# Designed miniproteins, single chains, continued (2), part 53

Each design is a single chain, and the fold is of that chain. pLDDT is the mean over its residues in the fold that is shown.

## One batch from the design tools (miniprotein)

Design m5937
Fold by ESMFold2-Fast:
Structure m5937 (fold): chain A 66 residues (1-66)
Amino acid sequence: AEAKNAEGERLAAQGRLDEAIALYEEAIKEDPNYAEAWANLAAVLARAGRLDEAGEYAEKAHELRA
């Protein structure tokens, strides 16, 4: 999960948002309790203008950290 999350962060930094989303989704599929991957997915969705989805996944990330 960490490797996919790290690669997603690299792609997001390059503005390759759709590719970053796919990698964060893979990280979550490998470890659904990986709060960092949920948080990163939410951040990238917000940057892509998908604000409703971003809010939902950010809430899930906070839930997993609590």
Scores: mean pLDDT 80

Design m5938
Fold by ESMFold2-Fast:
Structure m5938 (fold): chain A 65 residues (1-65)
Amino acid sequence: VTEEEIKRLKELVKEALKKGLSDADITYLVLGEVLGIPVEKIKAMSDEELVKLLREEALKIKEKL
């Protein structure tokens, strides 16, 4: 995860909070940004598919360090 990605996530959370989005909607926005997938697609995914994608991203980060 780059500093630019972290800044982008912070801005997304701030905007969502400012708009009064639910915790669930904020969670989907953060996941969509981290995975690079539209929120609508994230909502359509199973929990197993989401966990698999998060594990793959974590492994990619670990290999770059």
Scores: mean pLDDT 71

Design m5939
Fold by ESMFold2-Fast:
Structure m5939 (fold): chain A 98 residues (1-98)
Amino acid sequence: GELEELMKKLKESYKKFKEALEKGDKESALKYYEEVVRIGDELVRLSLEKGDYETAREALEIRLEAGKLLMENIPEEVLRAIGEILRAIGELLQIELE
């Protein structure tokens, strides 16, 4: 079914991501990470719409593990993104919006 096909694609992209990290190919790793995010988010959404909570959970677990591996192997990219988000939140908190 559609969910099984998306899960296969997610697992394939995740495998390619891990292989790229192991080879030190940061450019390919970032590309496959983006694919894991895109497919994972779509699969979670579709699984929830169909009431398939087990598939949604598996997709989310793969998505989160990919993020963890990215942080461990390419921390400068992740830390830069986190830094920008934290700065934006800090600015919002300094502006008292009632």
Scores: mean pLDDT 79

Design m5940
Fold by ESMFold2-Fast:
Structure m5940 (fold): chain A 59 residues (1-59)
Amino acid sequence: MTAEDVKEEELDDYQLAYLLSVSEVKKENGLPVYELSEEQRKRGEETLEKLKKLAEERK
């Protein structure tokens, strides 16, 4: 199957990064977190890494 024929609009990269941040807080408190797919978690992690890189590149 061709991935380019598939369009995903469920969650933006920024939304995924936000959900990952919330998930970490919830996990620390032993609460259930949103069930993100492997792909979604990867995208969120990449976005968080990029944001960190941008902040470091600045200072």
Scores: mean pLDDT 64

Design m5941
Fold by ESMFold2-Fast:
Parts: sequence; structure tokens; C-alpha cells
Structure m5941 (fold): chain A 63 residues (1-63)
Amino acid sequence: LVGAVARAVADYTARGSDELSLRVGELVEVLGEDEAGWLLVRSLATGAVGWVPAEHLEIVERG
């Protein structure tokens, strides 16, 4: 999934400094993934980087 573009399907509020808050419809680039269902992403709107639960994202374009 690294290099893919994903869209937020649900709002997410960051719970720590290493996480990223998202609003429905926001686009992110996938930078990495863990084995626990989290994706490291970069916001295309702001350039901010952080972890988000994979279930809050849908892949819209493969890298």
C-alpha cells in the first residue's frame, strides 16, 4: 500500500502526537503500514504525517 492514495471514509480524532486527525473526504498518501491495522499517512492538503486506523481509509489510487 506504500505510495497509494487513500480517502477518509470517517472522521478520526488523533489520540496522540504520532497520530493524524482526519475529516471525511480528506486525501492522504500511504507511507507505511503496521501489522495491527494502522497506516502511516501524509495529508495531501497540509503535508502533516501521522498514524491512522486503516478502517478509516479507502484506497482510491494505487502507487
Scores: mean pLDDT 82

Design m5942
Fold by ESMFold2-Fast:
Structure m5942 (fold): chain A 69 residues (1-69)
Amino acid sequence: SMDVRLSFEEAREMVERVAKELGVKLSDAEIDAIARQAAYDGLSEEQIRAAVKVVANTRKDKAAGLHEA
């Protein structure tokens, strides 16, 4: 069989699992955004982990007001 990239549903499950393993709380919108990119671009598990970390760090920076002023 051909190598099939993650579906959106499979990507969402992986994002949720990775976020839980990393102790990161993501919104549904953030999970959907990463999952869509993972399905569309064919991201690996490691790339999904990196995306989860980036989103979590970006939220923290925004909450600190680093990007607004």
Scores: mean pLDDT 73

Design m5943
Fold by ESMFold2-Fast:
Structure m5943 (fold): chain A 62 residues (1-62)
Amino acid sequence: ENLELGRRAAAGYAALLRQPGFSPEQARALARKNGLDPELLERALEGDEEALREIGERVRAA
């Protein structure tokens, strides 16, 4: 389901942001390299349900 895929992607992004030695810029670059918009990931972490759906759809399409 797209929401669950979006939540997993957002959780992974949050884990990267908490990783020692990993900068926010590196996390954003990695998200873009994987075809994900870091602005959408950050909005999803803030509780934007539409951002979660869009991320999940993108992950499912990959």
Scores: mean pLDDT 78

Design m5944
Fold by ESMFold2-Fast:
Structure m5944 (fold): chain A 75 residues (1-75)
Amino acid sequence: SEIEEIEKEIEELKEKIKELEKEKEKLMEELKNASSDIELINRLIGEILRLIGEILDLEKRIKELEKKLEELKAK
C-alpha cells in the first residue's frame, strides 16, 4: 500500500530528526563548555548550523509526505 509506504517513510524521517536533534543538543552543550577556544567555537557553530539545515530539510520532506498522505486518505 502506498499509504503504508509513506507512513513508514514519515516514521523513519521523524526518527532521523530525533537523532539529529540529540546530536545538536550535545554540540550545543560542548559549545557552552568551549570557553576561550575560538577555533573550537567556530567549528562547533559550523556543525550546529549544518545539523539545523538537515533538520529543516527533513521537516520539509515530512510536511510534503503528510500532505500526500492526507490526499490519498481522502480518496
Scores: mean pLDDT 86

Design m5945
Fold by ESMFold2-Fast:
Structure m5945 (fold): chain A 78 residues (1-78)
Amino acid sequence: MELEKKIKEIEEEIKRLDEEIERLDAEIERLREEIAKAGSESEEQRKELLELEIERGLLLIRRGILNIELRNLKKKLE
């Protein structure tokens, strides 16, 4: 299998993860603004915020692993 194809596939996956992380960052910020405007945090809002932060954390870990793989593959093309 061509190394360039593997690099492209990983870069495309990282791009999708970056888009997903940006979406989650926007949702987290929106919820934080809603909580701030309300002056109090509901149990439902707290749970939703925690779930979004956990999902974001998992995506960041996945992105980190893919970036290490990408770096190793790019080094092989040097």
Scores: mean pLDDT 83

Design m5946
Fold by ESMFold2-Fast:
Structure m5946 (fold): chain A 132 residues (1-132)
Amino acid sequence: SLSPELAKLESGNYTLLGWGLAARGKYDEAIEYYEKALELDPENYKAWTNLGYALYEQGKYDEAIEYYEKAIELDPENVGAYYNLGLAYYEQGKYDEAIEYFEKALELAKKFGNTETAEEIQKKIAEIKAKQ
């Protein structure tokens, strides 16, 4: 068995392999690597976020939401996970929940000085509110 330090490193390596596969549209293979990463390090919030995104791209919004929620539990300042959670709720037609999570992502993007991301999120919130 791996030491805890080696398990964390190997978890990171599997996360990178999964990300490379997902970038090529190979979501089923990416998911397998993210699952291996999480078996080694269940606290790997990046693997939880990336697993959620792969499921989102497959239209599995309920599973994506569950894994994004796990990612934000582990990293409460994860702008990307909040933004992706908003997108998943939007795809389900749950516009109030989508706005809530986009507003949280916006708060964090502003806190970290990411002006471009903040402007994109503000535009998305305005578009959703205009349709209600």
Scores: mean pLDDT 91

Design m5947
Fold by ESMFold2-Fast:
Structure m5947 (fold): chain A 64 residues (1-64)
Amino acid sequence: LSPGEVVLGAAAKDSGMSEEEARRMAEAARRGDTEEVARLGAKAGLSPEEGLRTGQGLIAGGAV
């Protein structure tokens, strides 16, 4: 497992989304796609702001 996979797994477990969904959120946040971030966050029960913070945290943690 890469360090990025560990970060994705931890974030997914914390937010209740799958690791694949967490990766998609990180990629959406990196490209500034706030609508996709909000959509993925909503599936996990997060507000749009919480979803965006999660995505930014994944980028900072080296997940993408």
Scores: mean pLDDT 68

Design m5948
Fold by ESMFold2-Fast:
Formats: structure tokens, C-alpha cells, sequence
Structure m5948 (fold): chain A 116 residues (1-116)
């Protein structure tokens, strides 16, 4: 099912993020782009189904953590722009699904990153 595929991909994205964090690779273009790719696939799956708020919070949490980590590790501006675009699309999807608090949190993080 789409929900099972979403959960499996979400678990993989969590694992990839944790490994990158532990290896101090959140500034590495290839590593960040690989995690971004997995998060993008999760976003597209989420658009095709009704995702429980908890899973949307988990997805958004990973995206936020990845973006903040990339800023901290002085990732290239090109990578930061891709992360901001992902966060914007997640905020729009969250709002569309009625998760207003999550959408606001994502928008606040975008503003934080753009001011850095």
C-alpha cells in the first residue's frame, strides 16, 4: 500500500539523516542531495494519500534537522536553496491537509535559514 511504502521510505530517510549527522557529513553535497531525494519522494507520496499528522511531523522534523545541519556545516548556497524549496512545499502540503501549526513552524524555519 502507499502508506506502507511511505513508512518504509520515512524510516530510510531517518536512518540516512542520523548516519550523515554522526559522520559530520551534513555539509557534503552528495550526502545532503541523497537525503533530499528521499525526502522529495516522501513529499510526492504524501500528496497522493491522507498522511496522519504524526508522520507529517516526522517528515517535516527530518527536513528541518537536515536544513539546520546543512547551514551549521556551511553547505553550498545551491544546496540551501533546494532545502528551502523542499521546506516551502512541505509547508504548503501541511496547510492543505489542515496542519496549520506544522505549516507555521516550517515557515519560521525557512525565515531563520534565509536570514542566516
Amino acid sequence: SLMEEFKEKLDRAVDLYHQAMMENKLGDEKVVEKILEELRELLELARKMEVPEFHMQTLAGIAIALARGAVRMNAKEEILKKLIELLRELAELARRQGFEDLARRLEEVIEEIEKA
Scores: mean pLDDT 88

Design m5949
Fold by ESMFold2-Fast:
Structure m5949 (fold): chain A 65 residues (1-65)
Amino acid sequence: SRTEELRERILELLRENKDGGLSVREIAERLGVSQATVSRLLNELKEEGKVEKIGGRYVLTLEGE
């Protein structure tokens, strides 16, 4: 589905940016989707333990790798 594809692409972007993570805005710009969509998907991934929020940025967890 579109949602599953976007979730996978978010995880790929975070995998490529492990050292500093990415903000909602940066992910939205790179994927060409709204910040609202990215925020919703990041909240789902955080609930699943695959990403964590550090300051204003999201980083991949070991479970998300």
Scores: mean pLDDT 84

Design m5950
Fold by ESMFold2-Fast:
Structure m5950 (fold): chain A 87 residues (1-87)
Amino acid sequence: SLQAQGDELEAILEEVAARAPEERVRAVLAEVARAGEAYAAGDNEAALEHLRRAVRLLVEAAEAAGLDAERVRELGEVALREFEEYL
């Protein structure tokens, strides 16, 4: 289910935050914040672009932390497709 995929992604985000270098975690969070700001401003294209960057940075952080980077990529792609559908 979509909720189960969201829960899995959230668990991975917690693991990345615990195990990845602080600067990598901050880079992911900065792109997520920019996506939220763009979305609030009605710039859906910019919001989606920042989310794509956040997913890429999250995959890199997961790989650096020794986590399943491929699974993070899969979950991130699902989240991006869902977000795009709502724009």
Scores: mean pLDDT 83

Design m5951
Fold by ESMFold2-Fast:
Structure m5951 (fold): chain A 65 residues (1-65)
Amino acid sequence: SRSERIERLKKEGEALLASGSERGRLLREIGEKLRGIGDGLDAALAALRAGASREEADAIMVAGI
């Protein structure tokens, strides 16, 4: 079933991360960078709502990368 396949993929992913493999390390680093981009976007949107310029908002977003 679809749920069984998803559960198997989750376990494989967790095992890969837990193994301390180079691939697991890289996936964690990518995840952290993507999280930073998301945080930067949220901060930029909050600044725009508070009346910041587009240029200021773009700078905040880029700093998150």
Scores: mean pLDDT 67

Design m5952
Fold by ESMFold2-Fast:
Structure m5952 (fold): chain A 56 residues (1-56)
Amino acid sequence: GFAASLAKTDAAIEAGDENLLKYIEEVAKRDADSGFKVGEETLKRIEEIKKRLAEK
C-alpha cells in the first residue's frame, strides 16, 4: 500500500539513493499541482527525512 511504499522510500533515502529521492519529489510535486493530497503529504515526509538526516 501507500504507507509501505513510503517506508521503502525512507529506507532508500537513508541509504543515500539521491536519484530515487529526486524522482519521488518530482512525482509528488506533479500530484500536488494536480490537487492530490498524497503529493503534498509525500513532500512533507521527504522534508522531515532530510531534516532528520541533517541532525544525525
Scores: mean pLDDT 69

Design m5953
Fold by ESMFold2-Fast:
Structure m5953 (fold): chain A 59 residues (1-59)
Amino acid sequence: TLEVPPLPMMNEKVMEAIKKHAEILASQPGGEKIAEELLKQAEKQKKEKKPVTPTGNIS
């Protein structure tokens, strides 16, 4: 067992939690849009390094 966690790649677990939350939101009427945005943000966060973005769409 290693004591040093050099890998900061834990987004997979975080994404799973976000997906669960998004599913709950999608279950609510009117929350579908919010759920989709959450998923999009999670995907972007997974790739913090974005090489050249022609337009900035965060909202």
Scores: mean pLDDT 62

Design m5955
Fold by ESMFold2-Fast:
Structure m5955 (fold): chain A 70 residues (1-70)
Amino acid sequence: SLEERQRKAAAELAAASLEERRALAREFAAANPERAALLRAIGETLRAIGDRIDEGLKTGKPPEPAPIAA
């Protein structure tokens, strides 16, 4: 179903580096501003998941350098 496809997409997103995730987000927003509004709602859920992953990484490993995000 759609949920299964979303699950696979989420797994690929998790496998992708933070840099790639940022590039994808900007590309989607630029290509479809209307889609960007929809993606924001979805992004809220994904960001919550990302925050939990970041906390896990901080606990097990040192955080990534800030320059990577800029």
Scores: mean pLDDT 65

Design m5956
Fold by ESMFold2-Fast:
Order: sequence, then C-alpha cells, then structure tokens
Structure m5956 (fold): chain A 92 residues (1-92)
Amino acid sequence: MASTVEELKAMMELAREAGAEVSVEVEGDTVTLTFRGLDVITQTALALRAIGMGLDGADVEVKIEGDTLTITVGGLSDEEKEEILAHHESLR
C-alpha cells in the first residue's frame, strides 16, 4: 500500500491540477492540508481517498465546508512532515 506521505503528495498534485489553492500547516505531529476552490466531483474524490487512508489505519480527519476540503493527519514523524512541506513548496 502507498504510504500516508505518498498519498498526501498525490492528493496535493491532483488538487493543484484541478485548479485548487493548496495550503499546508504543521502543528506538533499533525499536518493539515487545505484545498480551496475544488469542484464537487474532485472534492468528493479527494475526500474518499482521505477516508481510505483512515480505513488503512492512518490518523485522518476530513472536513468539507463549501468549496473547501480540509484533511488533518496525525502521528507523523519529523521526516514525514518535512517531505509534505517540501512537496507543497515544489508545487508553487
């Protein structure tokens, strides 16, 4: 199975390709990804992927508010957080 980090990277790439604004916030062992401006179909697809990560044992919380999708992932190492931040920076 894909790692939590690889799945989050793939989701960020898909959201960017769909024209969404992607933001990342790190607090403790938690990373929050926020996708703004997604259409309902792309938003639903990404939300289902995040739910799939939770079913595979990841500590994931998903929140949908209008055109904004927020995915919060806990239990991440410092290395995993750095990989996610570096990937986000590469998408700018």
Scores: mean pLDDT 81

Design m5957
Fold by ESMFold2-Fast:
Structure m5957 (fold): chain A 73 residues (1-73)
Amino acid sequence: SELEAAIDAAAEAAAKGDAQGVRDHTYRMLLSAGADEDFARSAAAQIAKVADRLTPEQVREALRTLADFVREQ
């Protein structure tokens, strides 16, 4: 799915230390989950700031949880 592809791309960016990639792919994922643009930008920026402290699997789990939260709004 588009959402899962964005999660995988964000996790790969995190593994490479690409903070901008984490931000861009997280933003795209949140829009796919139904978030508005302002929320998506803010949340993506926050995730990118902490992604260097997470494993790729932890990034995937955090983004899946966040996507589920957004879909329930």
Scores: mean pLDDT 86

Design m5958
Fold by ESMFold2-Fast:
Structure m5958 (fold): chain A 56 residues (1-56)
Amino acid sequence: MGDEYLKKALEYLEAGEIEKAREYLHKGAEAGGSLELLREVGLKLKRLQDVRPEAL
């Protein structure tokens, strides 16, 4: 179940919708998504946050 939210989070990351990606990551974690997908989404979000400036 949670994996569907995590897949949506990945789609939002590809679209640059960082806030929505975070929302769906939280939903996926709450719904019991797989550790592998949680880690993948989390690492991608962290990499985007480490890039400066965050706006282009």
Scores: mean pLDDT 74

Design m5959
Fold by ESMFold2-Fast:
Structure m5959 (fold): chain A 57 residues (1-57)
Amino acid sequence: SEEALLKILSMSGKRRELAEKVFRLYVEGKSLAEIAKELGISQGTVRRLLKEIGVSA
């Protein structure tokens, strides 16, 4: 969504890179568990990032 992309663009550094990767995988239809496994982070971190950019499952 446009709102999610604008929120990601407002971030900086590694947080922005991580948010971009999480958003891409989520749009591709990956589950929170799959995204977490692929990026080497917790499902809680994935959920928090999606919620922060205005996208939540």
Scores: mean pLDDT 79

Design m5960
Fold by ESMFold2-Fast:
Structure m5960 (fold): chain A 63 residues (1-63)
Amino acid sequence: SKKLEELAKEFGLDPNNLEEVLEKGKKLLESAQKALEIPSVRQLAEESLKKYEELIELVEKEL
């Protein structure tokens, strides 16, 4: 998927290694979720969360 490739590249991940993208994507999602607890960065964390969730969904559909 072109969208999967673009998102993976945006985060410096190899779109041909779906298991690695999934593992690293989940760690990025966890970090963004923790950042939601900090009011000063919450909006940035919400934007990152949306992108990480989309990346994970795209990878899971390919697996």
Scores: mean pLDDT 81

Design m5961
Fold by ESMFold2-Fast:
Structure m5961 (fold): chain A 76 residues (1-76)
Amino acid sequence: SELGELLVRAGELIDEAKRAEEAGDLEKAAKLYRETAELLRRAAELSDDPVLSESLRETARELEKKAKELEEKIKE
């Protein structure tokens, strides 16, 4: 399913984002966290389970917040 494919890809990207963050590549990590958040929002729109949809949106918000914090560190 498209939902299943989005969730698998999101999992792969978040693992890559964490590795980039651990390696000190904050620009790559921020980009990957934002891409993961976008996929999770698309997955939330496709889900007919309101509990899953809210969980996915909450995770997307947390990843966007993390990306913003990393972007701020890059600028300063």
Scores: mean pLDDT 88

Design m5962
Fold by ESMFold2-Fast:
Structure m5962 (fold): chain A 97 residues (1-97)
Amino acid sequence: MKKREEAAKYATAGGVQLTAAVWYHEQGKRDEAVEAARIATDNFVKAAELVGNTEHAERVKRLGDELVKAIEAGAPVEQIRKLATELVRETGAGIDA
């Protein structure tokens, strides 16, 4: 499989977990939201590593870590959705390049 195709699979898996993390956070299920966000971040970092450079992978990791911290802090759903959108956007930019 080509690196870009493999990265797309990791990005897809990350997206599924990210959707679950936002949903769990909306339901007040913090532990499940944190776990899903960590799994999403790990998948997005792997996708970025396959097609991006080290700086891109580091940016994806920082955004994912910020999302996890926001969920742990009980941040408003609007903030979680904004962080999730930025994480998806940053991950996708490296795959499309």
Scores: mean pLDDT 83

Design m5963
Fold by ESMFold2-Fast:
Structure m5963 (fold): chain A 61 residues (1-61)
Amino acid sequence: SEELRRQAERGLANGKKALADGDPAAAVTAFSEARRLAEEAGDEQLAKEADRGLREAIAKS
């Protein structure tokens, strides 16, 4: 749904902000939520972007 996609995009933005703020643990949470929402929305590209952010956040944790 469009609402789930918008929520996933917000989660991506939150994850990116958390990484910029030096909080990779918060970024893991935000990107994990974004991936789940993107998968529920059926947006494979958004889910892949969230997975990329999640992998980066985990590596920095």
Scores: mean pLDDT 87

Design m5964
Fold by ESMFold2-Fast:
Structure m5964 (fold): chain A 61 residues (1-61)
Amino acid sequence: GVADEEKALENAKKGLAVAEETGNRTIALAGLHDIEELLKTIKDEKLKKEAEELRERLKNL
């Protein structure tokens, strides 16, 4: 449901923050994979936009 998608997105945002702070490529790649999987199932347009923005940030690490 939307709450599960919000929780997944918040966990991905935390992973991005750690990857950006530490430069850890493994964490960045894991976060990218999780976001790609989330984008396949996410239906809420606002959460989808946030996930797409997070995906772009992870790709640039």
Scores: mean pLDDT 77

Design m5965
Fold by ESMFold2-Fast:
Structure m5965 (fold): chain A 55 residues (1-55)
Amino acid sequence: ASAAARSIALSGAADAVAAGDSVEEAAKTYLQGARAAGIEVSEEDARAAAEHAAK
């Protein structure tokens, strides 16, 4: 549950958006990556992060 693990999960979401995935799909990618890294993230936080990555 470190800043580095969060950055890796966010990079995955950004790559998903860059590959043409929707913000919804990028948010799910972030949620899955964050949970795998032991980071507590809400669906709302994941959606906000995916929206930020899409810009």
Scores: mean pLDDT 73

Design m5966
Fold by ESMFold2-Fast:
Structure m5966 (fold): chain A 86 residues (1-86)
Amino acid sequence: MTLVLTVKNASDEQKEYILKLAEELERKGKKAEVEIKGDTVTLTVENLSVSEVIGEVLRAIGLELDGASVEVKFDGDTTEITITLP
């Protein structure tokens, strides 16, 4: 499965966190790509299991409870999570 995680209104610290997360995922044998456009960071990860994708969805829901806006979309083997930080 492929995960596309988009974080809007990201601070520089949050951008660094996503970059470090991508490096950690690559060390675990996943394919991870990061794109930064202004305050928006997009992380694309390939070769995730269903349980790994569910874990990321639950993490994003946790951020929504802390005041972020979260949207989840499923399109075939791709899961898209968009998080807009306050």
Scores: mean pLDDT 77

Design m5967
Fold by ESMFold2-Fast:
Structure m5967 (fold): chain A 62 residues (1-62)
Amino acid sequence: MDEEELDKEVYIAFIEIALGIAKINNDQETAERLEVLLKEAQASTDLEEIKRITNEAVRLAN
């Protein structure tokens, strides 16, 4: 198992948590944007891009 794969999984988990918070708060606009960011992070192989997407997701959830 590659350490870089674990890092990607961790960032994706943060986006999933942010999406869960938006859904609990009934914030449909934020939830829709977070779903797009989650798909972008899952499609990316660039860890720096994944980090950027995750930071944006966390900011949207706050």
Scores: mean pLDDT 78

Design m5968
Fold by ESMFold2-Fast:
Structure m5968 (fold): chain A 68 residues (1-68)
Amino acid sequence: MTAKEYFEEGLKLLEEEKYEEAIKQFEKAIALDPQYYEAYLGLGVAYDKLGKEELAEEYFEKAEEIYK
């Protein structure tokens, strides 16, 4: 699977409210492409939904740093 395919699976899992499973897919996307800023945004959303606000903020900041 490509980084994009893992990212797309993560988005599907977010829509299904399977946040822990979504996190695993976004982590796999990042492992294949460490510059994949959208996957870091996905991690931020998933952690926010799990109530882990500080982790969510860290991943949103990581996405912004990569996008630059």
Scores: mean pLDDT 87

Design m5969
Fold by ESMFold2-Fast:
Structure m5969 (fold): chain A 72 residues (1-72)
Amino acid sequence: DAARELAEELERLAEELEERDPVAALGLYTAAYYLREGRIEEAVRILEEIAAAYPDDERVQALLERARALAA
């Protein structure tokens, strides 16, 4: 299940960011929750906000692209 796999990757990134950026980490956990619930558009919106804060982070950008593909 692509949505579940993406949710697990968002949760892993959130764990890595908890101390450095707790707000971004909370956003990633929330996006993962929406993916698990099938609320893909809501997950994409949160990931767009995080990606805007991390424009040079290829991992964040790739996760956003994967979420958008699920919404299409």
Scores: mean pLDDT 86

Design m5970
Fold by ESMFold2-Fast:
Structure m5970 (fold): chain A 91 residues (1-91)
Amino acid sequence: MLKKITITVSGVEFTDELVEKIKEALLSIPGVVSAEVEVSEDKKTATVTVIIKGSVNPEDMAKLAVEKIKEIAKELLGVEPKIEKIEIEDL
């Protein structure tokens, strides 16, 4: 059994480097099966999708994923992104 976490992020420009760093960081978390980042045409919004093992608490994972996204954006761009939406779904 798997769970899906979808995080909508704005407030920064989603460069290729930022996207790859986010994806790598999320994939490094124990219990993450896959991580994808979809960027809008204007590069101002991204949808981050994380698939996790059903044994992992999805709320704790969502908080950790948000923390990693914010840390990476601050490191690379010096600005904090806005978390617009978080959705959790059973697969």
Scores: mean pLDDT 84

Design m5971
Fold by ESMFold2-Fast:
Structure m5971 (fold): chain A 117 residues (1-117)
Amino acid sequence: HMPRKSIAEILVELGLATPEQLRSSRRGLEVEATKEQIEKFLEALRKETGYTFVEIEADTVEEARKKMEEIIKKSKQPTVVVGRVKLDEKTYKLIVLLGDENGNIVAEFELIVKLVE
């Protein structure tokens, strides 16, 4: 095992995605997940990617993305930024951006989470 994990590896290990779904989806997935599974996903991004981790919340996808892109531009180090946008009482969107030390977005991923009990 390498000490650093990709977003794809974390999603598969937590049962949030299959390798097939990740190949067929260029931008993101819809998943049914528990709150605990999502908390484990965020913790894995924080601890296992080797990137600086930043989380934000916003009322809209447009507002979230704008804030996240500014964080990447200002970080001057490899950074994973997660934006959370509430869509309804049991559904939210997670936007994941990976930035390099030069402020370039090198990967992006969107996860629509439908919370299950």
Scores: mean pLDDT 78

Design m5972
Fold by ESMFold2-Fast:
Structure m5972 (fold): chain A 70 residues (1-70)
Amino acid sequence: SMEKKRLELEMELGVLEVAAAVRLVVAEKEGDEEERRRALELLERIRRVLEEDPPLEEMEEFIRRLREEL
Protein backbone atom coordinates (compact mmCIF):
# COMPACT_ATOMS: atom_id res chain seq x y z
CA SER A 1 0.00 0.00 0.00
CA MET A 2 1.00 3.64 -0.47
CA GLU A 3 0.70 4.23 3.30
CA LYS A 4 3.12 1.36 4.03
CA LYS A 5 5.58 2.69 1.41
CA ARG A 6 5.41 6.17 2.99
CA LEU A 7 6.08 4.72 6.46
CA GLU A 8 9.08 2.74 5.15
CA LEU A 9 10.55 5.88 3.53
CA GLU A 10 9.93 7.95 6.69
CA MET A 11 11.69 5.28 8.78
CA GLU A 12 14.60 5.32 6.32
CA LEU A 13 14.80 9.14 6.63
CA GLY A 14 14.81 8.71 10.42
CA VAL A 15 17.81 6.37 10.18
CA LEU A 16 19.62 8.86 7.90
CA GLU A 17 18.80 11.68 10.35
CA VAL A 18 20.49 9.68 13.15
CA ALA A 19 23.50 9.08 10.87
CA ALA A 20 23.79 12.82 10.12
CA ALA A 21 23.43 13.66 13.85
CA VAL A 22 26.25 11.23 14.74
CA ARG A 23 28.38 12.80 12.01
CA LEU A 24 27.73 16.24 13.58
CA VAL A 25 28.74 15.05 17.08
CA VAL A 26 31.97 13.49 15.75
CA ALA A 27 32.83 16.65 13.76
CA GLU A 28 32.27 18.87 16.83
CA LYS A 29 34.44 16.58 19.00
CA GLU A 30 37.25 16.62 16.39
CA GLY A 31 36.95 20.37 15.68
CA ASP A 32 36.24 19.74 11.99
CA GLU A 33 34.34 22.92 11.07
CA GLU A 34 33.80 21.94 7.40
CA GLU A 35 32.33 18.53 8.35
CA ARG A 36 30.21 20.18 11.08
CA ARG A 37 28.75 22.58 8.49
CA ARG A 38 28.00 19.71 6.08
CA ALA A 39 26.34 17.62 8.81
CA LEU A 40 24.17 20.59 9.88
CA GLU A 41 23.07 21.19 6.27
CA LEU A 42 22.15 17.50 5.92
CA LEU A 43 20.15 17.56 9.18
CA GLU A 44 18.25 20.70 8.14
CA ARG A 45 17.35 19.18 4.74
CA ILE A 46 16.20 15.87 6.29
CA ARG A 47 14.09 17.61 8.96
CA ARG A 48 12.50 19.86 6.31
CA VAL A 49 11.44 16.84 4.23
CA LEU A 50 10.09 15.06 7.34
CA GLU A 51 8.03 18.17 8.29
CA GLU A 52 6.49 18.41 4.80
CA ASP A 53 3.94 16.06 3.22
CA PRO A 54 5.92 15.39 0.02
CA PRO A 55 4.87 13.01 -2.78
CA LEU A 56 6.46 9.54 -2.47
CA GLU A 57 8.49 10.06 -5.67
CA GLU A 58 10.04 13.25 -4.21
CA MET A 59 10.85 11.46 -0.94
CA GLU A 60 12.47 8.51 -2.79
CA GLU A 61 14.55 10.90 -4.94
CA PHE A 62 15.65 12.84 -1.84
CA ILE A 63 16.69 9.62 -0.03
CA ARG A 64 18.60 8.40 -3.11
CA ARG A 65 20.60 11.65 -3.32
CA LEU A 66 21.10 11.82 0.46
CA ARG A 67 22.64 8.33 0.58
CA GLU A 68 25.29 9.50 -1.91
CA GLU A 69 26.18 12.46 0.38
CA LEU A 70 26.41 10.39 3.58
Scores: mean pLDDT 83

Design m5973
Fold by ESMFold2-Fast:
Structure m5973 (fold): chain A 73 residues (1-73)
Amino acid sequence: MKLLSEEEVEKRIEEAERLFEEGRYEEAERILLELEEQSKRIELSEETRKRILELSVELGVRHLVEAVEKVLG
């Protein structure tokens, strides 16, 4: 994959956040996985890394909620 700049990483975080708000969790997760791979290869600020972690936690919680909704409702 092409390496992203920190500015491009921040833009991708915003894109993933927007997809999450739109209920497009699978697409948001794909961007998150890309961001996690990029974070291993490039230097990111602590704030940017924290945003990636926060988004991954939010997506994880939403996947759990969706799994429960599919079983119970």
Scores: mean pLDDT 74

